# Designs tried in a protein design run: designed miniproteins, single chains. Part 7

Each design is a single chain, and the fold is of that chain. pLDDT is the mean over its residues in the fold that is shown.

## One batch from the design tools (miniprotein)

Design m206
Fold by ESMFold2-Fast:
Structure m206 (fold): chain A 73 residues (1-73)
Amino acid sequence: MEAKRLEEEAKRLEEETRERINELGQKMADMATDESKSPEVAELGRKASELYREGKRRVEELREEAERLRREE
């Protein structure tokens, strides 16, 4: 049952992406109180946005593939 495996992979990837974004968000929050860290905060923000976009795209691809396989069965 390949569709179920892809659904599980999508959930795992979504959770991993969320955890990474939360980690970056926590680092940004910790550094936001220090003005000298503003460039680092900006870089982390860009990285978080990129991770979110890439993760969302990959999760959608996996879910679309799983749905396609379910329809073919």
Scores: mean pLDDT 79

Design m207
Fold by ESMFold2-Fast:
Structure m207 (fold): chain A 96 residues (1-96)
Amino acid sequence: SFFEKLARMLEETVREMETLSDEEFRRLALMTMGAIVLATQTQLLFDDSLSEEQREALRRIADLAQELANRIEAGKASREEVIERLRELARLAREM
């Protein structure tokens, strides 16, 4: 499913983030947030089979990713916070 693929991508990204420099980490984190927003919006537009619960989950995931991107850009999010938030998003996706 879309949610299983999303969860796996986030889990793989978290593993990669643990070995990066601060600059490389920031770049990957911002790219990842942008990819999450684009993927969730695409799913909401083109998948008519989604339940209302799944649609609410996708909107929440998009909003949380955008909020995290804004905090990273402002220099307000630590690496540890970003990794924990991505793990939360992966868990939420696996529950759908």
Scores: mean pLDDT 87

Design m208
Fold by ESMFold2-Fast:
Structure m208 (fold): chain A 99 residues (1-99)
Amino acid sequence: MEERVLAAVEALRPEAEASPPTRENTARLYMEVLGRVLDVPEEEQKRIAEELANGKISEETRERLKRLVERLLRELGWSEEEIEEALKELEALLKKIEA
């Protein structure tokens, strides 16, 4: 599983380096990484990235992101305590995006 994350990050590295670190570009790149690792449909990836970029995050999108991150971390072998802490950090990040 870690190899899939590294492969996704490496595949997107040239695009990340060429793109300015705007909210829109960052959200899109993170969703592309998650989509490649967890086989998230492209349409859903775009929708979530748009909500993140606009700071208008629906309850459905928050719940979906929490489930995707939880699944990724479990597949990477993280403990339940580490996953809980990561989900708290995700919630804090989403609140900052909405501000």
Scores: mean pLDDT 69

Design m209
Fold by ESMFold2-Fast:
Structure m209 (fold): chain A 95 residues (1-95)
Amino acid sequence: SPDEDAALELEGQVLDAIDNNASIEEHEKLLKQIEELAKKSKNPEVKTYLEQLGDRLRSFIDFMRQHPDMPDDQRRALGHTMLVGARDDTLRKLS
């Protein structure tokens, strides 16, 4: 569905930002886009997925703020771990 496609595209953008070691500001911009899409979505499953994705991204941003000197490889690994946990059952339901 269009809502599912938009949610998956936005997840892809978040994962790309992690892989490219994007700034906190770039991740905050993505968080705002997630929150906007969640607000606009009328599909409860998509809304829940986006809310969970947003919560995980917010936690990752908070961790980056607490550990500004974290090595890029460790930061990427943490970001994937924190965000991929949301993908398991919920992403299967969206696909």
Scores: mean pLDDT 80

Design m210
Fold by ESMFold2-Fast:
Structure m210 (fold): chain A 109 residues (1-109)
Amino acid sequence: DDKKKELLREAAELLQEAARLADQAADEYRKGNVEKGNKYLKEAIEKLRRAKELAEKAGDRNLAGQVENAIDTAESALASSPEEAAELAKVAAGIAQSAKRQAEDLAQS
């Protein structure tokens, strides 16, 4: 289904952007730049929510679940101390990067 493959390719791009933003957020939190960290992390969450919607439209519940886990982790980071936020943002980036690889693999099948 060409349409599902297009949705998965778009999801992969959003997941790559989200992972990059979450890594930037983690770096800013480690530097003590909480406001910048929160800004990048909120941008990452927006991209993750869009990626989840695309995964759901593509019919891939496992991918959508992985993206939801990244969203939950990133939201937990926003509610945490800067030290915990840095670690959780890095975890969210890792989940998003893993989900991105899965989306790319699914788009190639």
Scores: mean pLDDT 90

Design m211
Fold by ESMFold2-Fast:
Structure m211 (fold): chain A 97 residues (1-97)
Amino acid sequence: MPPVKLSEEVKERAIELLREAKRILEEAGVDESVIRSVEGAIRAVETGDGFTALSATVLALMSVEVEKKYGTEEQSEAAERAARLLAEAIRLIEEAL
């Protein structure tokens, strides 16, 4: 598949969603590895490469889904909220591909 460049509008909206997800996870004291995966997704979106952005954001969602299942009640609730934001970011990136 040829590389697809994300528009600035898609990048800005996806980064806003990912930063909000990161904030929610950090406030709930979620594991650093999960936070790092979301940071990786933000950096991937920042590159503007659609496929790299999609892959990194999907991996971040997988990490958050694990925390949702095995975290404390507060961490699980935060992970659920973060997962919804990550899913929205994935949807925006997929629509741009």
Scores: mean pLDDT 85

Design m212
Fold by ESMFold2-Fast:
Formats: structure tokens, C-alpha cells, sequence
Structure m212 (fold): chain A 85 residues (1-85)
């Protein structure tokens, strides 16, 4: 779906920023929540659920998660969403 493709691109951009240390895990979670809300508004409930889930995981583990690990989580979700397109 179009929403899934936009979510995938946004996740890949966030992954690059997280890996470069441009965003903290908490800031990544905030961005994911914004993307999830947009996906939900477009009726892409599956993408929204995955995005909210990753955001919650990053917030819960923000003290332990490195930018590289956050980027890996984002890329893994992007691959899952791409397969649903």
C-alpha cells in the first residue's frame, strides 16, 4: 500500500539519523509515534501497530539502546512492512 511505502521510507531515514547519533532513542520513538499516527489516519493499521510497538520498545529501553541498535530495529521493521506492500 502507499502508506506502507511512505512508512518504510520514513523508517529508513530515521535509521540513518539514529546510526549517525543525530537522534536519541527517545527522539526516534517520538518520530515513530508521529509516523504511526499518520499511518493510522490513512487506515494502515498494520503499519501503525508495528510503529507504535517499536516506539514503546525504544522508550522502555532508552538507557540501554544504542543508536546503532535503534537503527537495526528501524530497518527490521522497514523490511517487515515492505513485505506487506
Amino acid sequence: SEGSEESVKALEELAEKAEKGELTPEEVAERLEEIAKEAEEKGDIISATGLYGLAAALRENKEEVTGKQAAEGLRNLAEKLRKLS
Scores: mean pLDDT 81

Design m213
Fold by ESMFold2-Fast:
Structure m213 (fold): chain A 97 residues (1-97)
Amino acid sequence: MKELEEIIDLIRELGEMLKPVDPELAKLAFKMAENLEEALKTESFKRAALFAGSTAGMLEIALTVLSKSEQKPIDPAVDEKAREIVELATRLEKEAS
């Protein structure tokens, strides 16, 4: 589950970066990180289902950040971090299917 741990770290870092830009989205990012941490504690079928749900929510947050970047200039580092999360989440979700 190293990839999920990496994604948790990335989404928390994105949350910190989003605080001055979109505090509400930052709060959602931190909540998703907490949900993913709970996924690491579950086992068997429940773990797989929670992983799928968590990665979908994470992908939604990352895509929202990318969409805002396209419509309104924001820190390039935020956009770059969101892209990294999308790539990792997409790969993990495909493996969980």
Scores: mean pLDDT 70

Design m214
Fold by ESMFold2-Fast:
Structure m214 (fold): chain A 116 residues (1-116)
Amino acid sequence: MKEEEEKLLKAAKEALEKVTGEEIKDVEEALVKAAKEEDYDTLIAVLNAMAKEAFKLGLDKTGEALLRAAVAIKGYKEGKLSKEEVIEAFLDAAEAAKEEGLEKLAEILRKVAEAI
């Protein structure tokens, strides 16, 4: 795993632990669970935390795509966007992550999209 990717997944873990109050051993499993349980507030918090770290690391495409995915979930919660638009935003974020060499993050984002 790239050092930048380890920092992004650490930001996700810290955001998950802050929101849930629980120790997170597997970030992928926790995010997929949040998607299946429609815990959109947890997903929004994690996406925003990862986007902030991505911008700090100069991963602007990933950061922008993660923010768009967070906005898409919020829009869906407010009845302004479809579930399909949320799924598309996560797949776009996975592609942006892949383009910046973040293969593990791209895999996680695709699995979250499948769980929505």
Scores: mean pLDDT 88

Design m215
Fold by ESMFold2-Fast:
Structure m215 (fold): chain A 77 residues (1-77)
Amino acid sequence: SSSASSAVIFVTRPGEEIDVEELRAIAAEFGGRFGGLGRDGNGQQFGALEVPAAQVDAAVAALEAAGYRVLGVSYSQ
């Protein structure tokens, strides 16, 4: 199996609860996986998606088109 660089994309959905199944579907489209849910220091819910680093730009575009706001991206190697 190839070792590929990955990234975790953190997202929120303004004014709504995160749809976990929608995030799973988007992650799967880009060869990734749903990483989980959390809350920030202000109580805002966020989701995490792990995708291959090469797919980050396409995954971000798909998330924004679905109504999500990208909070940040963390790369791992």
Scores: mean pLDDT 81

Design m216
Fold by ESMFold2-Fast:
Structure m216 (fold): chain A 78 residues (1-78)
Amino acid sequence: MAEEAVRLLREGLRALAAGDRARAEELGRRAEELLAKLSPEEQARVEALGGLEVADLLAEQGRDEEAAFVRARAEELL
């Protein structure tokens, strides 16, 4: 499901932020396998939801301009 792919990407981003690259790569691979099984519409939705998660992380790091850009792109795909 699209939401499961988003969950794996979110957990992967958190693992990467924590410095656990091996776990981030494992979760990223599983998300890629799920994405390959989704329709183009569902893939676009996962991209949008993933973009919102990335935007939140960028904002938390003080990268507000990049966060706003990524958020706007994600909202256009929803």
Scores: mean pLDDT 75

Design m217
Fold by ESMFold2-Fast:
Structure m217 (fold): chain A 94 residues (1-94)
Amino acid sequence: LSDEEKQILEEAGLPLDLSNPEKIYTLNVQLLGVKMTPDLVAEIKEIVKQHKGELKRADPSTGNLQVTLPGSAIAGFLKALKEKGYEVRAQVVK
């Protein structure tokens, strides 16, 4: 991992061992302080697809999203959300 990628993972609350590029991870992603609208869900779905992942679930009442992403794409996905002004918390789903 680059230093930038490590910082992005740490800021989101994710472990640095998510660097395995061949493994598909399921993440619960929470956007802090943002109302989940259909337009926002569509935007996030597009970002996930651009990072070779899939949006599995979106819960508008909690702001929680469940996504699957390859390990190599997680830092890039989180960076894309940060660049759009979203504050993000994420955790790995077992």
Scores: mean pLDDT 77

Design m218
Fold by ESMFold2-Fast:
Structure m218 (fold): chain A 82 residues (1-82)
Amino acid sequence: SQIRQQVHQQIDQMVQQGIITPDFAQRLRTYAQTADPNQLQQLLNAINVVRDMINNNSVSDSQIQQAIDVFRNIMQYIGAND
């Protein structure tokens, strides 16, 4: 419950910052409604990596790769169910 609310809040911040479109944000929110807690945590971690990159904070190559993999998996899920 709480982690899902955090994910929705982070999605809203990404739209406000122009990182993602409102349409893509709505698709992410739809994904988040059915995602299990582990999937929500992975998405939250991926969003945090993107935020750290934007703020010019050092992130590891493995953190970047994990974030890319999470978003790729979500995009594939959205494409398969559209």
Scores: mean pLDDT 79

Design m219
Fold by ESMFold2-Fast:
Structure m219 (fold): chain A 92 residues (1-92)
Amino acid sequence: FLEIYEETRKILESKNIPVPEVQENPSEQDILALAAAIQEALNRELLSLEELEVAIRFLDALISLTDPSSPVYQELLLLRGALELEAEKLKS
């Protein structure tokens, strides 16, 4: 988790998007804040194809840490779908 978190944080901070400090076991609120930072980068069209693929892998890690019955889980799945669509547009 921490390795993919640090990789994603470096990308987002290089785009001037602030990323919250998180520990190995992030809270639901930490997960939402991380997802919001990724959503901001996506909305501002700041991510390259390679950076989108890193963000998707990071979202997969966040999803694996989230309770499937939580509304946060659904939010993460929706964001992941949006990142995948953006990546497909950049590939074509």
Scores: mean pLDDT 81

Design m220
Fold by ESMFold2-Fast:
Structure m220 (fold): chain A 116 residues (1-116)
Amino acid sequence: MKPVVLEIDLPDDVPLDSPLAQALTFLSGLMQRLLNKAKTPEQQEKLKEIFKEFSEEVRKAYREAGGDDRAALDRLREITKKFFEKVKESMPELKEEVDEAYREFDARIDALRAAL
């Protein structure tokens, strides 16, 4: 099966080493892990749809943060929490995997904020 790469398209002015870019790279890896845990093509397609909606919300939040790294990380945390709650509601069978992924993501955001 061809590997499905989930990619978040950021504006060209976002530095690749920025806290936001690092958080999004980490999150993309977590989302790929969830996609790999999905047992059916229907679950995989639903996850891809939710991830696409998430990517659009992240781009909007970045524009609204106006270059404030702390505000961007805080908005990403809020959007990601809402996103993972939506995944659990749509696919309760993935609840344990989603809860684990969110714990790892939340810890990564805390580490990135501490490094600011």
Scores: mean pLDDT 74

Design m221
Fold by ESMFold2-Fast:
Structure m221 (fold): chain A 87 residues (1-87)
Amino acid sequence: SIEELKEEMLKIIEEAIERLPTDTPEQQRVKRLLQTLRDIMAQSKDIDHFLLAAAMAINLLEKYASDDEFFQEQVKRMKEIMKKLLS
């Protein structure tokens, strides 16, 4: 269902947020942005608003995906859910 896909997406973003590095001001900013996007997604009743926030979250996480297999897998999982939500 759409609800199950949305819940799985939120779980993935929460797992990613927990593992984000916070050593630099830029990293701390990215974590705050991802937390805000998670909150928008969790509160959204409009699928388009959910998808827009999810796409922004994926773009932010792709910066970490280049150097980290964990973030590569999270981005891959999120993109797979996006494809299902868009079909």
Scores: mean pLDDT 87

Design m222
Fold by ESMFold2-Fast:
Structure m222 (fold): chain A 62 residues (1-62)
Amino acid sequence: MMSEEQARALEAAVVRGLTTGDGAAASAAVKAATGQEMPVEALLDPAKASAKAREILAAHGG
C-alpha cells in the first residue's frame, strides 16, 4: 500500500535525520508520510535507519 512517492518520502526523512541530527522531526515526518513510527534512535543510527526503512517498505509492498 506504500506508493513510490511515500517510499521516497521515507528515505528522504531518514537521510534528513542522519544529516541534521533532528531525529524527532524526522520520526514525525516518517509517521505523517507512511503511518509507521520510527524510533528517534533508529533514525540517528545509519545501520538501524537503513534496516528499519527496508522493513517498512517490505511490509507495505514496496
Scores: mean pLDDT 63

Design m223
Fold by ESMFold2-Fast:
Structure m223 (fold): chain A 60 residues (1-60)
Amino acid sequence: MISDAEIEALARRFRSVRGTMGALAGLKLGEELRSEEDIERFMEENPELAARVEAAVAAL
């Protein structure tokens, strides 16, 4: 389980790249999440995680 603190730290680190997408890439959640389309699909399949990452990016 990914903690909110870990998501926030990655969102802060990747604020200068594409917000939520940059934070997810920083998590290295699997080699399958290499493209924007793969990340979008992952977020659609994991809406709670997507909401948490978006909230962390917005809170920067």
Scores: mean pLDDT 58

Design m224
Fold by ESMFold2-Fast:
Structure m224 (fold): chain A 69 residues (1-69)
Amino acid sequence: MRRVRPSLEDLRAGVDDIADSLVSMPEVRDLHVRGSPEFLRVMEEAVAKARARGARIDVRFELEPPPPP
């Protein structure tokens, strides 16, 4: 585990874990994902992998603004 906030690389490394979790919940129809553009791309990849494994998920992506100064 990392002590700092997850990097994009860490998120990508977790894609298979995310996909596995989504496959374990195949009745999840509605998934609202909010994050940075890079995070949304990673989640899209995880969802695509889960769907390839039989998960049926409807995903809505929402851009999260950068942290305030």
Scores: mean pLDDT 68

Design m225
Fold by ESMFold2-Fast:
Parts: sequence; C-alpha cells; structure tokens
Structure m225 (fold): chain A 80 residues (1-80)
Amino acid sequence: SGQVELARRQGERALEAVRAGAPVEEASNLIGNAATAGLSSPDPRAREAALEGLREALREATDPRVKETARNGIAALEAA
C-alpha cells in the first residue's frame, strides 16, 4: 500500500541523512517523520518498514542525540 511505501521511504531518508552526517536537527526530524509514518497507518507492515529503517539508522548513528531520537522512535513503533 502507499502507506507502507511512505514508511519505507521515510526510513530510507532517515538512514541516508545519518550516513551523510547531516545536522542533528535534520537527522532527528527525518527519524521522527519515519516513526510517524509507521504509527499513522493501521497496516502493521508500515510499522515494520519504519522499524527496519530506524534500526539501521540507530546502528550507524554516532551523535548521542540522534541515537536517542532513533531509540524513542523504535520504542514507540514496538509498543504499537
């Protein structure tokens, strides 16, 4: 569905920003967008797509503020 594709793309954008060393605010906003996309859909596949992207972003992030934002997004998606 379009909601699953949106969640996947937002997760990919968050990961790309982390890999590019984007400013903390930009990376954190993109992580938040991915989490919101996963949570806003009643389709559990959208949640799983967002989780995949955010788990990768957390693995590759170096800034503790970006890591905290990713952990918070993951926790929200896992609780849903």
Scores: mean pLDDT 88

Design m226
Fold by ESMFold2-Fast:
Structure m226 (fold): chain A 90 residues (1-90)
Amino acid sequence: SSVSVEAAEAYLERLRDAFLKSKDPETQIAIVRSTENFVLGMMKANPELKQEIAEKALESYEQIYEASKDERVKETIREAAERVKEAAEA
């Protein structure tokens, strides 16, 4: 993998861990939104790698979606995943 993909994967792993340790839905929503902003930024900075970065992000989103029990959190994850998919197609 390129350094950019490795950096994205490492950051996603840290954010996923923080999300799973959080018990507060507002904090979980903030983590999802921060993750989305980071992923979209990485995809924009590395257009040749945008699909690989998006795939890693979507894997992370699937894991936290399955772990979540809060509807607002799940909706935020779904919206973030949708925007990442759209960016990958652009």
Scores: mean pLDDT 83

Design m227
Fold by ESMFold2-Fast:
Structure m227 (fold): chain A 94 residues (1-94)
Amino acid sequence: SVPVPAEVVELLEEARALAEERGATGEERGMILSAVALSRKLGIPLEKALEFLELLKKLNEAGKVELAEELLQKLLNGEISLEEAIELAKKALE
């Protein structure tokens, strides 16, 4: 089989352990995996990564998919801070 990079294995194991600790099920497990990946990529607290992703989910449920994608892209590109991304998402849900 093709070798999986150590960083990917470590990310998957951390996400699985956290999901098990929290009793998370299918959809919640996906959210935790995304939060662990985002936290590691940006060096941000896991709890804040989870808060941001939950806000993106709410934006998607409200039909604001393009805004959710824009906020994630800007955060990943370092164009906005996590705090600014969270505030903009909250304001859009008012």
Scores: mean pLDDT 79

Design m228
Fold by ESMFold2-Fast:
Structure m228 (fold): chain A 68 residues (1-68)
Amino acid sequence: APSFFEVVSELLLRYRAGQLTREEVKKAIRDYLLSNPEARSRLTDEEIEESATALVDSLAASLAASAA
């Protein structure tokens, strides 16, 4: 299985290329965390959703900063 870093890096690349919407990136991150037993043992479904939202926001901010 790909590492979390590999998943996030691929999603960021596809988001930058216009291949994925912000919502699709969030869904992919959430689905990855839900499939991760370690994340499931440490986080509730609500916390996973919050983490996915926060990470998508961070990726969008990083993309904006990289464009400068």
Scores: mean pLDDT 76

Design m229
Fold by ESMFold2-Fast:
Structure m229 (fold): chain A 68 residues (1-68)
Amino acid sequence: SIEELVEETKKKIEEVLKEKKNEPESVLLQAIMGVVFETYLKLSAIADDEEVLKAMEEIGKYVKELLE
């Protein structure tokens, strides 16, 4: 489901932050972008444009909150 994919993505982003906290910022951001892009492709296969936009907005907000 969309909800399960969003929650899985949030968990993967947290794991990336833990594993790569001592890496250069460019490596950390590249890894986060990779996770987000993979989720976008998966959402695009199963959801309409409105649902994709809403899910990506939620993920983006979560990333912003973690990096603040």
Scores: mean pLDDT 82

Design m230
Fold by ESMFold2-Fast:
Structure m230 (fold): chain A 92 residues (1-92)
Amino acid sequence: MPSEEERREHVRELIEEARAALKAGDLTLASNLAMAAAELARELGDKELLVEVARLFDELARAYEKAGKLELAAFFREQSRELFREAGVTPE
């Protein structure tokens, strides 16, 4: 079983890979990696990682909006808000 620190590092790696996929235009890979990062961050209860993943979901929402996928953009925007709420942060 990986340690808590190894799990935190894995979440950071998933976020980095998701951002790389976003930059490459692979929205499907980016969303799958971001959702995996969200699940692990929730299991860890790490508020800093939850905020980082929330920002990643906001980036995904913008990318889907640019791609004309408005329903997916709305979904990831809602997921971002939920993660900020779980972290105890109110987005502006």
Scores: mean pLDDT 85

Design m231
Fold by ESMFold2-Fast:
Structure m231 (fold): chain A 65 residues (1-65)
Amino acid sequence: TVVIEVADALDRAQQEAAYAALKANKGQPITVRARNADALAAAALRAAAEKYGSSATLEAEGLRE
């Protein structure tokens, strides 16, 4: 399983880096661990993981508290 960590899912550069990493790991089981994600960022990361991964899991830690 490939784990891709996104420290700030609202940061556009980190989103693009995550998408590039997902594409580079095409065909593998993928887990994305996203911090500071909103619903749109989480949905986009899930869709990308499902597109490129053989299986996809999204773990969203959502809150700047």
Scores: mean pLDDT 76

Design m232
Fold by ESMFold2-Fast:
Structure m232 (fold): chain A 66 residues (1-66)
Amino acid sequence: EEARAREAAREAAALVAEALRAAGVDTTVGWDRFEEALREQTLEALRAGRTTLAELEALIAAARAA
């Protein structure tokens, strides 16, 4: 379902960006654009079948629990 995939991609991108920012990493393109690029890459991976929505949601839940 496209809306669920977009939501999961947004959450995953935000978590990755937050973790990298907390670790002191800086980005050359700015954090907003970096997070946007991660969302697009995640959506492309879902469309290409390289990952599944269930797998992505499980990873998001695990990251939040950590």
Scores: mean pLDDT 76

Design m233
Fold by ESMFold2-Fast:
Structure m233 (fold): chain A 81 residues (1-81)
Amino acid sequence: STQEEILKRLEERVEELIKELEEALKKGDLEKVKEIVKELEAALKYLEWAKTQTTDPELLERLERLKKRVEEALKEVEKKL
């Protein structure tokens, strides 16, 4: 399914971004942190929109799970500044 394929690619990209974010935070690379945050915020907006586009309960659960994952990553950045 096209929606499942798009979601799998987004899940993979979000995990890569979170890994890069953790590395950038450890190095104090604030410019890299800002770029990754912008990309995670864009992913969050897409996920909120995507949840309005489906009634499939499995897809909704996966979208909500990924949304929470992105929100937790952004929350950790706020704590570390």
Scores: mean pLDDT 85

Design m234
Fold by ESMFold2-Fast:
Structure m234 (fold): chain A 87 residues (1-87)
Amino acid sequence: SKEELLELAERLKRIILKLGDLGYISLSESIGLILQVIGAEIDLVFLGDEEKAKKELLEIIDYLLEKDIPEEIREELEKLREELESL
């Protein structure tokens, strides 16, 4: 649903900010990724394109999972990915 996708997008933004704060990604990379999540939220809210929004969020998660990030945050991203795929 739209509400579930918005919740997952918000959780992804929080994870991105945490990675930036901890120094695992740069400030510019954090900003770029947050803007990509906002793009997915725009597709969802203004265009009603749940499939496109879901795909965009999954692409961001997969990008982050390729990085050298802490196991705890990796587990959060993997759980978020599973929840997205179940929608």
Scores: mean pLDDT 88

Design m235
Fold by ESMFold2-Fast:
Structure m235 (fold): chain A 70 residues (1-70)
Amino acid sequence: ADLAGELAQKAADAGKAGNKEEASRYAFMATVEGAIAGGPDAGQAASLAFWAGYEGKDPTPFVEAARAAA
């Protein structure tokens, strides 16, 4: 299982449920996983993934973009 993808999905689900604290936590964890793989250019993608999760959107595409930057 892809940990970053799982965390991104949890963030989106929590956001949709109105649990923004959990959404932010999972989104942040997903962005950190992506940034570790993607290096410095992952920063912008990590920021976008964080906000997507916070808003209840799926941050997975941004986490994947961060990894692609590696």
Scores: mean pLDDT 64

Design m236
Fold by ESMFold2-Fast:
Structure m236 (fold): chain A 91 residues (1-91)
Amino acid sequence: SGRDRLIEALERGREALTGQIAKMLEAGYSREEVLEAVKRLLVEEAVAAGAPEAAALVEEAFERHREEILAAPDAEAFTEIVVGSLLEALK
């Protein structure tokens, strides 16, 4: 299913996503700008995977964990909160 494809992509993509977040933060993007960019990327990925219901779960997870994501000390913590919350919601 599209949901299973998204779960697999999230599990395999943790390192790549962490690197992308780190690059955005190093480039001087605000944490709010990084959050919106990552949210958009994951929503688009869910829709492309054929799981529009998972896109809604992405939006909900980002809203639910917004303060924790914005308070993340580094790209690794940012990724852990985002991917961890999504994997829990999708499984």
Scores: mean pLDDT 82

Design m237
Fold by ESMFold2-Fast:
Structure m237 (fold): chain A 90 residues (1-90)
Amino acid sequence: MKGVKKAIEILNKHLDELLARLAAGERVTDADIPEEVQKAFTVVLLEVLASGDEEAIKAYNEFQVALSRGDADAARAAWDKLVEAILKAK
C-alpha cells in the first residue's frame, strides 16, 4: 500500500513532463524515461495485477493504449481513473 502511493506520487511528478512531450509529437523511448519512473510503473502494474480489480486493469490498459497512440489527454484521464481504482481503499 505505502509503496504504491509513493510510486503514484513519483509518476504524477513525471507524468506531466512525459505527456507534454507526447502532445508535442516527440518520440519517447525507454532511454528517455528515468529509472525511478520505470520502477514506479512496474510497482503500479504489479499492484493492478495483484488486486484483480477489473476497473484497475481496464484503466491500466487504456493508459498504455493512450501512451502508444501519443494521446496525452486520454493517457491523463486513464491514469487518473487508475489511481482512483488503486487507492479506493483509503
Scores: mean pLDDT 75

Design m238
Fold by ESMFold2-Fast:
Structure m238 (fold): chain A 63 residues (1-63)
Amino acid sequence: GLKNVSEYTQGDYVNAAKALLKAVQNDPDARKFAIEALKKDFELNEENATAAVKQAEQELQAE
């Protein structure tokens, strides 16, 4: 379902980052694309967007 912005959690950002990374998995700039997309779509700052993408990358490697 749709959530209010205040209801989005770090786990929601990580799941969004995983989907973005999978969509561009063959792009050498995949990390940069995912960070910029999270900043645009969820209004995250650079630090929070980068943290979500790094966690998503680690979780995808653990699969």
Scores: mean pLDDT 74

Design m239
Fold by ESMFold2-Fast:
Structure m239 (fold): chain A 78 residues (1-78)
Amino acid sequence: SEADVFAALQRIIDLGREMGDEEAVKAGEEALAQAPLLLEGGASPDSVLIGATVLVARHASPELAAKVIALGQETLAE
């Protein structure tokens, strides 16, 4: 659902803040800001979450990237 996308993006941002990864936090905040516009434009919740997960993982440390990918996969499996 759309609510699950917003909750997942917030968890990703919180993980970035906990790990001190400022570039990952910035990417996550950008994804969260763009998500409502993409959803309103007809993007699926799953596609928005996948895109955000990939964007954050590209800017994150390897450890945080692995956690972000795992969180995205778990959210999509529900």
Scores: mean pLDDT 82

